# Designed miniproteins, single chains, continued (4): the designs that were tried, part 84

Each design is a single chain, and the fold is of that chain. pLDDT is the mean over its residues in the fold that is shown.

## One batch from the design tools (miniprotein)

Design m15095
Fold by ESMFold2-Fast:
Structure m15095 (fold): chain A 82 residues (1-82)
Amino acid sequence: MEELQKLAEELLEKAKEAEKAGDLETAALYYMGAAGVYEQLGKYKEAAEYLRKAAELAEKAGKKELAEKLREKAKELEKKAE
């Protein structure tokens, strides 16, 4: 559990760095990775939050189909959190 949480934190740091560099596509991929780790931890609310962030960045990068899929996955995870 602790190792997975550390991995999620490292992925979020990489996502933030890519976002600061203007690499929206790479930032979206790191946020997707972090969301996957949070999902494995059963932290569905956090996973959904980071998938929405990834969707926003994917949309800005011109990947509208990926953004739509990520938003649908986030909605699914929010239902699991309830």
Scores: mean pLDDT 85

Design m15096
Fold by ESMFold2-Fast:
Structure m15096 (fold): chain A 75 residues (1-75)
Amino acid sequence: MTEEQREAIRREILRLVAENPGIPLSELVDRVSAETGASRAEVIQVIRELVKEGLIEIDENGNVSLTEKGRAAAA
């Protein structure tokens, strides 16, 4: 995966989560993969990076939301 592709996936994840707070992880992966052309594995890798950076959170039910830091980064 190129750096340009990684940044495109990252922007799309942050946009979708900002527009759809609490989106199920499976739906987020499907939508980002469809929109960017990235594989599900590549999308999951970027999601893990965003969780590690503290920009998104995944709850006990598998729903994804922006943190306070993530909201600032998505704006």
Scores: mean pLDDT 83

Design m15097
Fold by ESMFold2-Fast:
Structure m15097 (fold): chain A 100 residues (1-100)
Amino acid sequence: MEEALARLRRALEAGEPIDYSELPPSLRFAIRLGREFEEEVRKRLIEILKEELGISEEVAEKLVEFAFTDPNATREKLVEKAKELGLSEEQAEKAARILL
């Protein structure tokens, strides 16, 4: 198990494609479950942003993707991204609060 995790970590750090067939079934299940959970969380956040900010689905999807793709996403980075997408300062601050 530790060797499989070490290989996965090295592949991610090097930007190499991950061969999921080489992973133990339990680890493959955990990765799949994590992805399914992430997809559900993303969908819920998109709906919350649309309802709370009155923004389009496309803008909400871009904000959620930005928040999930940057592991060091700060409130300041998210506010700037929201403003680039056409949100007001007040909407950007509220989006950061919802996503963080």
Scores: mean pLDDT 71

Design m15098
Fold by ESMFold2-Fast:
Structure m15098 (fold): chain A 94 residues (1-94)
Amino acid sequence: EVEELAKKGIEEARKLVDEMSKYPEAPALRAAVDEAEKTGIRGLARLYIEAQKVVKKYPDNKAAKELLEVAQRTLDEISRINYEKVKKEAEKKK
């Protein structure tokens, strides 16, 4: 379910952001996680963008790569569920 997937992804992301607390990008990453807790998908999308920036600056940072993977995986899974929901709604109208 969308809400449970978002919650799990946000919890994993929060732990990875805490591991990166020493980086200048940590406040932006924390703000994105906080926004994801309040808005779900919108904050996760922001987290994905911020994580991409960190991976580009620090390509060998494992925590940054994992954070990007968590944000991307969570968004992909939510997108699949939303697509199936829209498809079922369209089939109902036939």
Scores: mean pLDDT 78

Design m15099
Fold by ESMFold2-Fast:
Structure m15099 (fold): chain A 62 residues (1-62)
Amino acid sequence: MEAARKALELLKEGKGREAIKVLVDAGASPEQALDAVTRAQLLLSKGKEEEALKILEEALEK
């Protein structure tokens, strides 16, 4: 999921609002995008980058 990877990179740069927009533009609802970004930020703060990416991909499912 290219959009999930872009959102992850934006989160690493502290651009959470832009990460939400990327997910919404890719088909996530605003609620799904906000929840996924919030969870991914927490995982990134713990060094769990792969788990953060998985959460972002799940928001976009398929």
Scores: mean pLDDT 81

Design m15100
Fold by ESMFold2-Fast:
Structure m15100 (fold): chain A 89 residues (1-89)
Amino acid sequence: KEEELLKELEKIAEEIWRILSSFPKGVATLIWSETITLLDKGKSKEEIVEELMKRLAELYGLDPEKYREQIERVVDLFRKAKELEEKLK
């Protein structure tokens, strides 16, 4: 049963890695670290997505709307990983 949760986490980690690897090197690190930090602070998906989009525009000069779907997917995956990790405790 714990083995099933670990396999689910591995699949989620692989999907996160694939999405993040599609971003420019510096942007991927920002998305990863900021998403974890904001989730730990109890922020909603909507708050996290808007914060990430704002930072992409301000720090990197990117059009954040081009990345909205990818950012939303990464946030969903990090939220699911957090829920599964809590079940392993």
Scores: mean pLDDT 81

Design m15101
Fold by ESMFold2-Fast:
Structure m15101 (fold): chain A 80 residues (1-80)
Amino acid sequence: REAALERIAEILRALLEAIGFPDADATVANLVRALRAARSPEEQIALLRGFAAYLRARFPDQAALIDAAEAEMIAIVREM
């Protein structure tokens, strides 16, 4: 579980840095905390999908990169 959350944190940090998102480290820490507090894989997937939707709305030119990261992170949750 912790190894999976670390992999998700790495993907999130790389994504946020690539799109130029401010305060990437703080954002990753906050989202990982929410994922750790989630009661089910379904709640974790909902959190990831919600955040990815927010990023697509704010960075529409980066949709392909966001979609790839979302798919990879959801795959990790499904293997937890």
Scores: mean pLDDT 85

Design m15102
Fold by ESMFold2-Fast:
Structure m15102 (fold): chain A 66 residues (1-66)
Amino acid sequence: SLVDEALELAREGSEAARQGDYDKALELYERAVELAREAAREQGATKLLEDMERSLEKLKKEKEEL
């Protein structure tokens, strides 16, 4: 499902960030947000989209602070 794929990409993104690979983490989270946005449009999963957008913003700020 789109939700499961978005969650898997977000998990991989979080792992990349934990290893210090913020470029990869941002790429993976941006893809996760795209899938979550599609799931929100098709299935009404708006909370998942909001949570993933917040995580992406947090990662962007972490990269800026480096």
Scores: mean pLDDT 82

Design m15103
Fold by ESMFold2-Fast:
Structure m15103 (fold): chain A 66 residues (1-66)
Amino acid sequence: MKKKKLEEGKKNYEEAVKHGKEGDVEKATEYLKKSVKNYKESGKEKLAEEAEKRVGETVLESSLRS
C-alpha cells in the first residue's frame, strides 16, 4: 500500500509542477495537496516538503511573470 501511495504522490506532484509552470495556481494547489497527502501517508515526509517547496517556486515564478 505505501508503494502505491508513493507512486500516486509522484504523479500528483508532476501534475502540480506542470500546472504551476502554466500559472494555473488553483490546479497546482489541488494536485500539490493530493501529492503531499500521498507522500505523508507513504512515510515520505521529506518528499512532501520538497513537493511543497518546488511547486511554490513554480507558482511564484509564474505569478511574477504574469
Scores: mean pLDDT 77

Design m15104
Fold by ESMFold2-Fast:
Structure m15104 (fold): chain A 58 residues (1-58)
Amino acid sequence: MKLSDEEKIALARVVKETVETSDLPNEVVSSTAAELAAAGASPEEIRKALEELAKKHA
């Protein structure tokens, strides 16, 4: 996958924020983010998907 350095940084920030603000395991958040990124999702789309995942498990 050809992600720009900016997209990689944004993705890492989204993953960290989701792990910090939800009780989701880092492995679950990271795996979901990686799968969405592989499918061509933007960091913003990944953020929204992770927010929904966090709400489902809260």
Scores: mean pLDDT 74

Design m15105
Fold by ESMFold2-Fast:
Structure m15105 (fold): chain A 86 residues (1-86)
Amino acid sequence: MKVILTLEGLTPTQITGHALRAIGFELEGAEVEVKIDGDTLTITLGNLDDEQINELLAYAEELKKEGAEVTIKQDGDTLTITIKIE
């Protein structure tokens, strides 16, 4: 399964923190691509197991509880999570 995680409205420190989390998934065997455009961070994750997907979904739900706008879309083997923090 492939996950596309888009985080919008980030400070530079938050971008660094989320990029380091993405490197954590790469060290656990995921395929990771990171794109930074201004205050937007897009992380594309491939080769995820069910535990890693559940961890990402739990993280999105925690951000939603903290007031972020979260949109989740699934199309076949691709899960797209968009999080707006501002």
Scores: mean pLDDT 77

Design m15106
Fold by ESMFold2-Fast:
Structure m15106 (fold): chain A 94 residues (1-94)
Amino acid sequence: SKLIELLSDPDAEKREMAARLLGKLGKEEAVEPLIKALSDPSAEVREAAALALGEIGKKAEKAVKPLKDAAENDPSEEVRKAAKEALEKIGSEE
């Protein structure tokens, strides 16, 4: 998938756009690439990845532990909030 490939693009704006579009498409195949994007050097990309995992919803169950780590420990308040929202949408808080 070209969108999954764009998550590895040198341009952070392209990585952010790819994460947002992958969330809207809701493809299960994007879950593991988006989990990796939670560790992106750009806060905007990490936020987009967290929101995208939330949009995919129940199929993103594998992201629960990485999202809990992001919600607790990410230096960006916006990323922490996005990760908390994603956990609510996935429904795997316990």
Scores: mean pLDDT 85

Design m15107
Fold by ESMFold2-Fast:
Structure m15107 (fold): chain A 79 residues (1-79)
Amino acid sequence: LEEEIEKLEKQIKENPSAELYTKLAKLYLEQEKYEEAIKYAKKALELDPNNNEAKGTLLEALEKQGKYEELFEFQKELN
């Protein structure tokens, strides 16, 4: 997991993309680092607002961290 994160961070530094930020957010989510997962999922959505995988990752991370107000506001934007 740490090696995967390091590789993704290097790739993002060279050429940032929504897909790379989404992968990084998912790895942080798996490590229960919800604040980092939220941060990188939001960055993915800044690059591609229609990235459903990034949206799902953000919603899950917000739920796990107990940020229900942000979760509900974001869900309204998806509908």
Scores: mean pLDDT 80

Design m15108
Fold by ESMFold2-Fast:
Structure m15108 (fold): chain A 64 residues (1-64)
Amino acid sequence: TEEEAKKNYIKGVTLFTKGKLTGDKKDYEEAIKYFKKAYELSKNPALQEEAKKLIAEAEKLIEK
């Protein structure tokens, strides 16, 4: 399940990067969904902390 957490994290990073390139808030919304899945599936505190930070960053970018 750490492997699934990492896969969801990578998908989130890919979508977050796409959002930065396109400016499309939908890419950030999808990234948040994958980061939340990574957070829930992971037992690694470092991955959980990183996912939480990226969720907060994506949420701020959606509000702007």
Scores: mean pLDDT 83

Design m15109
Fold by ESMFold2-Fast:
Structure m15109 (fold): chain A 94 residues (1-94)
Amino acid sequence: MEEKEKLKKELEEKIKEAEKKVELYEKGIEEARKLGQEIPEEFLEAYELYKKALELYKEALKLLEEGKYEEAKKKAEEAEKLVKEAEKLLLPYP
């Protein structure tokens, strides 16, 4: 039971972080388009990965609230892998 509460707090934090990333990239893409600037493919791909991760974190929280702890943990781990993949796409040049 205590373990579920810990996972809930972790999921809420990860959702907040993913929301900030999605908002940041969405705003950046909108601004670039408004200014007629070319958007790098890597930024579009990272944006999609962050959106997918956010949805998986939200689904994990919902599953946790339904008492499906194992499914919630699996979804959270899947979301974390997508976040790491997005970060790798943004590897330092050069």
Scores: mean pLDDT 80

Design m15110
Fold by ESMFold2-Fast:
Structure m15110 (fold): chain A 60 residues (1-60)
Amino acid sequence: GALELAEKAGEALRAEDLEAAKEYLDQLRTHLASSSGSERDLALAAVGETEKYLREHGLE
């Protein structure tokens, strides 16, 4: 679910694995369309954090 993907995205960011972080970001974005409430809020926060990190490192 979105929580598991958010945790994996966070782990990828801590490991500086930009490719894995981007893959988990894409999966999180897909889950946002079907998520609601606290799960959606968590997924949105994870997307924002991952996008910011990737942007700061010159990735889309």
Scores: mean pLDDT 75

Design m15111
Fold by ESMFold2-Fast:
Structure m15111 (fold): chain A 109 residues (1-109)
Amino acid sequence: SKYEENTKKGEEYLKKGALYLNEGDYEKAIEYFEKAIEYYEEAAKENPKNLNLADAYEALGMAYYNLEDYEKAIEAFEKAIEIYKAIDPNDPRVKRLQKMLEEAKKKLE
């Protein structure tokens, strides 16, 4: 299906982004996470409660945080929190990401 194709492409790009993130190549990690998000957003049109899309926004936020682009990290973390909360309000990732969000906000003070 189109949904399965988009999900698979998103997963391939998310994995590539994660490899670059682990190597400290944050700019390439961002490029691949943005590509993953494009495919997962297409998949989310069929299933808006898409955990993969939330995972990709979380990863994007972490990459921006490591680049010290705290404004973009905040935006990405807020997107991830919104999606995780919509799926499960008690998801432990919500509380964890809210702590990262507050740390990023403190960096802007």
Scores: mean pLDDT 89

Design m15112
Fold by ESMFold2-Fast:
Structure m15112 (fold): chain A 80 residues (1-80)
Amino acid sequence: MDKIIEEIEKYIEKAKKYIEENDIKGAEEYIKKLEEKRKELLEALKSNDSLSLEEILRAIGAILRAIGEIFELKYELSKM
């Protein structure tokens, strides 16, 4: 789970960088990867009943963060 959360953060960072560099194709690729990793994290959270409360809250926080960032990234991409 921690690895998926780390990959979400990396993909957010890369998507933002591509938007700043006006690289539409790069931004679209990493937004898509971010959406896929968000879904992967949600499925991991649903299928793992051995997680501590702290791990569950970290995963929920990462999912909500990814949703918010995807919304903002798609909005910025739509302006390009």
Scores: mean pLDDT 85

Design m15113
Fold by ESMFold2-Fast:
Structure m15113 (fold): chain A 81 residues (1-81)
Amino acid sequence: SERERLEELLAVFERTAAALAARHPQLKAAVDEFLARAREAVAAGDLEAFKATIRAFVSRAVAEGVDADEIAALWEAARNA
C-alpha cells in the first residue's frame, strides 16, 4: 500500500538521519526537527509533504557543511540495510 511504502521510506530516512547525526553532531537538532516533520507527513499519508521534508533536510545538512554526496551515499546504504 502507499502507507506501507511511506513507512519504508521513513525507516530509510530515520537510518540516514541517525548516521548523519553520529558523523555530524551539529545536525542533532535539525535531525530531531525533520524526523518529527517526516513522521507527521507519513501519519497524514502525504507523500508530497514527505518529499518536501526530505528536500528541506538535505538543504539544511548542506548548509551545515555536509557534502551532498555523503548524504546520498548514506541514504543508499540505509535503503540496502
Scores: mean pLDDT 88

Design m15114
Fold by ESMFold2-Fast:
Formats: C-alpha cells, sequence, structure tokens
Structure m15114 (fold): chain A 83 residues (1-83)
C-alpha cells in the first residue's frame, strides 16, 4: 500500500543519520538508525534489505566497516530513487 519510493527515501534519511553517528563515534545510535533503515529497506527490495542487514552487522565489527557498508547502501538507495 505504501509507495516504495517513500520507503526508500526514509531508508536514505536514516542511513545518512547512521553515518553521522558513526563519524561522531556513537556506535549505539548508529546501530539504532541501521535497524530503522533496515525495516524501510526491506519494504523496497530484497537487494536493499540484504545491504541494510550487512550494514547492521558491519556496525558491530568496527566503525570503519560500518561507514563502508553505510556508504555502499546509500549509493544503492540513491540509484533506486534516481531510477
Amino acid sequence: MEKKLENAKKALEYAKQAIEALKSGDVETARDYAIKLAYYASQVSPELAKAALRFVQAVDESPEEGLKAAEDLIKKIEEFIKK
């Protein structure tokens, strides 16, 4: 019922907030945003859902891996929005 584009934009918003939290060293806040974005990403496509789950796992590994995964995810969401 909800538009996939709206869910993709919400996922992008949370992904950007997660990156800012990781850059500030706030791993717990970044994880919270990663979980929220995974919910919205799962409503868009299986590919975005998989990328979002990888980001949640990467936040637990290190801030560096978390940032890398988040940047990759943002690119994929932006490509979906651009069409």
Scores: mean pLDDT 80

Design m15115
Fold by ESMFold2-Fast:
Structure m15115 (fold): chain A 69 residues (1-69)
Amino acid sequence: LEAEIEALIASLPPEAAEHLRKAVEAIRAGDFALADEHAKKAIEAAPPELQPAVLEATLRAAAEALARA
């Protein structure tokens, strides 16, 4: 998952990459409201063909965080 997220971040425009990083950090911190805000901005700034990958990455990060709670 980590390598997959890093590869995705490297493929995104800088604005989308920054919001995806912040969304994942917020998920790991347990701040799901902040994570949702940044995830939406990351998807909005991402090319249409990468939007599903951004959504999948945030959902997988959230599932991992919830499994460890």
Scores: mean pLDDT 80

Design m15116
Fold by ESMFold2-Fast:
Structure m15116 (fold): chain A 72 residues (1-72)
Amino acid sequence: SLNEAVEAFKKAVELDPNNAIAWANLAIAYKATGRESEALGALLEAVLLAPDNPAVQEAVANFYAGKYSFVA
């Protein structure tokens, strides 16, 4: 489930804060569960760590795929 994914990726970034792929996946999971502020925080961390990583780029694309990607 998405909640299980969130917890798994939270644990992954806790164990290795430099794991950009885990941060990117955490951002997607947070967004999918409606946690936009937490999702943006995780996405920014992933971009800071590895902006050129395909998983990070995919997370950025996923975030901005729709007209209304975030709730203000």
Scores: mean pLDDT 78

Design m15117
Fold by ESMFold2-Fast:
Structure m15117 (fold): chain A 64 residues (1-64)
Amino acid sequence: GPAAEAGREAGYEAGKESNGDVKTAINLGREKGREMGEKLGGDPRVAALAGQNGAIEAAREVKK
């Protein structure tokens, strides 16, 4: 849904900012995803997971 999609996008940006540090990306992605879930009235847990996944993908892309 929209909250999970926004969470994933926010997490992806956090992952890019983490400069390839996957642990930092995971923590920031989860937090940004949760915030987007709460802000948009969706499920914060689902949005946090989406944010974590987006952040991991972005962090791994930076390592290429």
Scores: mean pLDDT 79

Design m15118
Fold by ESMFold2-Fast:
Structure m15118 (fold): chain A 63 residues (1-63)
Amino acid sequence: MATRADVEAAREAALAAAPELREAIDVGAAAALALIEGAPEAEREALRARQAALAAALEAAAA
């Protein structure tokens, strides 16, 4: 099982490797922490929607 410390370590490693992707990394870490900590379904759904919107924006920018 992933722990909060595992997510924080992964976030720090990702930020060190790609600081320009900070927003995507932060949203991903927040979503993982919400899942681990049992955040309300509405909050987890909002984070998933934000991840999807960000992924779509990055895909559009790459095209």
Scores: mean pLDDT 73

Design m15119
Fold by ESMFold2-Fast:
Structure m15119 (fold): chain A 67 residues (1-67)
Amino acid sequence: SNAENYIKKLEEEYKQGNIDAARKLAYAYFLKGEYDKAIEVFKDILEKNPNDLSAKTLLKMVEKKKA
């Protein structure tokens, strides 16, 4: 599907270090209910950019939904 092709493209760009693609990918995983995958990508973003406020906020939201 177009949505799965979009996610696959984001996964490829994320592996290349594209931080904007990483945020979009983590959010896409969150919308699909794949909370563990979303959490891992947001944590990776924060390891590289500890002051990423959007990633911090979304990570807390995903962790709350998983609990």
Scores: mean pLDDT 85

Design m15120
Fold by ESMFold2-Fast:
Structure m15120 (fold): chain A 64 residues (1-64)
Amino acid sequence: AAAAEARAQAETDRYGDENLPSIKAAFKAAKEAYENTEGSLPEQLTKASEAGRDAYLAERARRA
């Protein structure tokens, strides 16, 4: 599991757009929110979207 993820991260970092870490953080936060939300599908999707947006904005603000 970890080896395949590390390889994908290495390739993403090598193509090295400064925006890629923000996108990666947003995706990770959205996935965690989706898995941690115990409710209907629309509620899980809403929570995932909000978490992803917040993580994206926070990572961009950190780099500003």
Scores: mean pLDDT 68

Design m15121
Fold by ESMFold2-Fast:
Parts: C-alpha cells; sequence; structure tokens
Structure m15121 (fold): chain A 67 residues (1-67)
C-alpha cells in the first residue's frame, strides 16, 4: 500500500546518500514525502538536495516513511 511505498522510498533516499548519488537521493526524497502523506518533508528533501546537503535530503525523505 502507500505506506509500504513510503518506506521503500525512504530507504532508497538513505541508500543514495551513502552512495553519494545526488540525483537519486533527491528523487527518492520527493517520493517518500508524497507516499507518506507528507509533501512538506518531500519538498524539504528536494531543497536540501539542491543545496548539496545530501545528509539532510536523505533524513527529510526517511522521516516521512518512518520505517
Amino acid sequence: GPHDKADVAGAGAAAARAAGDAETGRYHGLLSGKYGNNPEAGEAAARAAEAGDWRAAAQHGSLASKA
């Protein structure tokens, strides 16, 4: 369900951060916010990614899923 999709997206954002994959981190962060019914967290993840703060981007994305 949507909850499972949020969890997977959050995990994807964290994995992308560990790999240093900026673009994938931004994408998964946005999806995590959307599926977790927290668009504000997704937007914060995207803005952090645009600023080059991949730790903050992954954290905001993962917060929405709460694995």
Scores: mean pLDDT 59

Design m15122
Fold by ESMFold2-Fast:
Structure m15122 (fold): chain A 55 residues (1-55)
Amino acid sequence: SALLEQARRDLAVAEEVRESNPVAARVGATEALRLAQEVGDEALAERARKLLESV
């Protein structure tokens, strides 16, 4: 689905910029978590939560 693809991209970008831009990483991970919850992808939601705990 388009929402799942967007969530994966948002999370991947957030993970890439975690060290260099933690504010952008937090924004991206938050959006990815919202989208993952909307589509019911628990693994992706857990991955986003773990990133949010690290930024």
Scores: mean pLDDT 85

Design m15123
Fold by ESMFold2-Fast:
Structure m15123 (fold): chain A 80 residues (1-80)
Amino acid sequence: MREAVEELIADPEAARAMVEAQKALAERAAAAGLISEAQAAEIREALERFREAVEAGDAEAALEAAKRADALIEAAADAA
């Protein structure tokens, strides 16, 4: 996990693409009724914090934001 975060910090274009793809998936899941709009918003906010941390080169903040996003996605999947 930390090594993957360090690699994304070295490649912010890849990090941005990943975040945009994950945000799109959360929006699609909400549109399909699999999660609520509020859950999709929380996931997008966590992903945005991850992108900001990666762009800042803050591996610890990026790791915590990634854990938050993963936890929110897993909770939404388990509730569906």
Scores: mean pLDDT 76

Design m15124
Fold by ESMFold2-Fast:
Structure m15124 (fold): chain A 61 residues (1-61)
Amino acid sequence: SENEQVRRLGASIVALLRQEGAPEALIARVEATVAAALADGWSVSEFARRVEAVIREHLAA
């Protein structure tokens, strides 16, 4: 299901961010995005777009 794909993609992104030493604040924002995607039934593409926006916003700050 797309819900399973979102959960797996989200877990992979969080694992990568932790491995790279990303700030806990960024990790928490990504985890919140995963929770929102699962609660609201976002597609994989919508989830990916929103996570990209979160990471881009963090890098621009």
Scores: mean pLDDT 85

Design m15125
Fold by ESMFold2-Fast:
Structure m15125 (fold): chain A 62 residues (1-62)
Amino acid sequence: SPPPQRPLSEVEKEILRIQAEGFELTLAGEPDEKLLELARRIAELSGDESIVEEAEEILASV
């Protein structure tokens, strides 16, 4: 695929790092509270609270 129109910002790089950590925690079977903490950190960095809402919906098991 073509490269992004601009390079990733420091905030976007940190979000990717936190997402990778969340994936590792999921594979390790860590408690849902740790995943929610990571989602909140991403929301703080991006200014997008919907990320926390999506994480809570997923963890609430439909």
Scores: mean pLDDT 67

Design m15126
Fold by ESMFold2-Fast:
Structure m15126 (fold): chain A 60 residues (1-60)
Amino acid sequence: MITAEQAKKIRELLKQGKSPEEIAKETGVPVELVRKAIELAKKYGVDNAVLALAHELNLQ
C-alpha cells in the first residue's frame, strides 16, 4: 500500500509532467506503480488517479 504522503507527491509530480522514473526516485514508489498511476490518470483524470491506484492495490 502506498502512503498518503507518497500519493500526494505522485499527484504533484504527475501534474508537473515528470517522467515515471523521476517520480519513482523522488517518492520511493516502484516505477511500475507510477506507470500504473499514469494509466489511471488517462482513464480517471490526474486528481482521481492516485485514489484509483490505492483502491486497486488494496484489492490485490
Scores: mean pLDDT 71

Design m15127
Fold by ESMFold2-Fast:
Structure m15127 (fold): chain A 98 residues (1-98)
Amino acid sequence: MVTIKVEPENLTAQVGETVTVTATVSGLDPSKNYTLTGELYKDGKLLQSQTFQVKDGDTVTFSFTLPAEAGTYTFKFTLKDENGNVLVSDTATVTVTA
């Protein structure tokens, strides 16, 4: 089974802080390369995106600098194959205070 393990899944931060989230991928073909994308959303709007090449068992650290607006943000992590097909996704939530 292909999985993404996202840690932490819930965090709190202040406006303008840089937060880190780790994503570990597993259940992949170890001979192939995959793409892991981390995206920061607020109210359905994509604000930031980072993409890394990954192999089976890799852990990627995503660092996002939060905007100067308080509220609830969602991190979305998406694992894709070499052809851009989505294999699995997972999410984390950050609550941002002023």
Scores: mean pLDDT 86

Design m15128
Fold by ESMFold2-Fast:
Structure m15128 (fold): chain A 87 residues (1-87)
Amino acid sequence: AEEEIRKVYLEAIDQMRSLITDPALLAELEATRAAVEAGAPLDEVDRRLLAVIMRTPDPAVRAQLLAILEEAGKRVREIEERARAAE
């Protein structure tokens, strides 16, 4: 479960990286990606990703980034529910 959750966040960060052009925001995404690989708490990862999204000046890009994070959160919930159901 933990490995699958980590993969979901890494995939979400890679999608966000493709939409962001600001070098400072890209650096924050790379730092967050490294934190995910190191096993940082999910609430910390969510806070860091939300901070990057809120600093994105283009409202259309910001909406796409929020959708990516929301989808990742849904997938994490599904993984946690399946892990509980599987003993």
Scores: mean pLDDT 82

Design m15129
Fold by ESMFold2-Fast:
Order: structure tokens, then C-alpha cells, then sequence
Structure m15129 (fold): chain A 68 residues (1-68)
């Protein structure tokens, strides 16, 4: 699980960086915020389902920033 958490953090930083480079990324930033909140709750509650919800939100944000 630790390794998966580190991968999530790295991907989160990469997606946030990409979102900042895109001039119109309001939806992506909103999804990133939701992913961060779900990730924090997953760690506090030790609930893997919340962690996977966070991953899903982050992947949605990544798709938006990739489409430009």
C-alpha cells in the first residue's frame, strides 16, 4: 500500500503541474481538489475504497488536461 500511496502522490503533483500550464482548467482543478480530499479521508479512515475513488477523480482530471 505504501508504494501505491507514493505513486498517487507523484501522479497528483504531475497532474497539478499540467493543469497549471493549461489556461482553462477549472474542471480539472476541481477534480484534483476532490481527489486530494478523498485521498486524505482514505488515509484517516484506512479505507481503500476511498483511495480508489481518489484515483478515479485524479484520472478524470488527467484526461481533461491531456485533451487540452
Amino acid sequence: MEELIEEFKKKLEEVKKKAKEVSKSEEALKLIKEAEELFKKSLEKNDPSLFFEALKKLEEAEKIVKEK
Scores: mean pLDDT 76

Design m15130
Fold by ESMFold2-Fast:
Structure m15130 (fold): chain A 76 residues (1-76)
Amino acid sequence: MKEAEELYKQGEELFEKAKELAEKGDVEEAIKQAEEGMKLIEESSSKMPKEEREKVMKEFTEKGREVGELIAKAME
């Protein structure tokens, strides 16, 4: 249980950093942070009940989409 909570917090922090990097135009680092964040969220959510896992995955899929849109805007 503590392990899943730690992974969730780390993944959340990485997505926050990815968003900041994307806003600054640091596309390569933004992609790396978002990929690491999603990996940690997937690992965390695999340890959760199905109902909570679905909510967490939906939330972070949307956050990943937002980071991707910021990256696309920075590249264009």
Scores: mean pLDDT 80

Design m15131
Fold by ESMFold2-Fast:
Structure m15131 (fold): chain A 108 residues (1-108)
Amino acid sequence: EKEKLLEEGREHLAKGQEAFDQKKYEEAKEHYEKAVEYLTKALGEDDYLVAGAQYNLGKAYEKLKKYEEAIKYYEKARKGYEAQYKKTGDEYYKEKAEEIEKKIEELK
């Protein structure tokens, strides 16, 4: 079950990225929403893959000029990276969270 959810989540991340690169932002959004759902079920909301999927979903909403939704998912991604930093001590997650916080402030 968990392996199948991880596979589905990763497949939707890949399809979302392909759609995003083709500027098909509504299609990218739909795939990233599914990626967030499957990866959250498999890994829990504080996992770095979930944070990454939420960040990508925020980017898709931003391209669609849905700034309130973009900020919502960026905040979720930031919190996920903060949780990973607290758990691991890895400065990469702290830097990522700070980068996203700066982006949120630029969109307000």
Scores: mean pLDDT 89

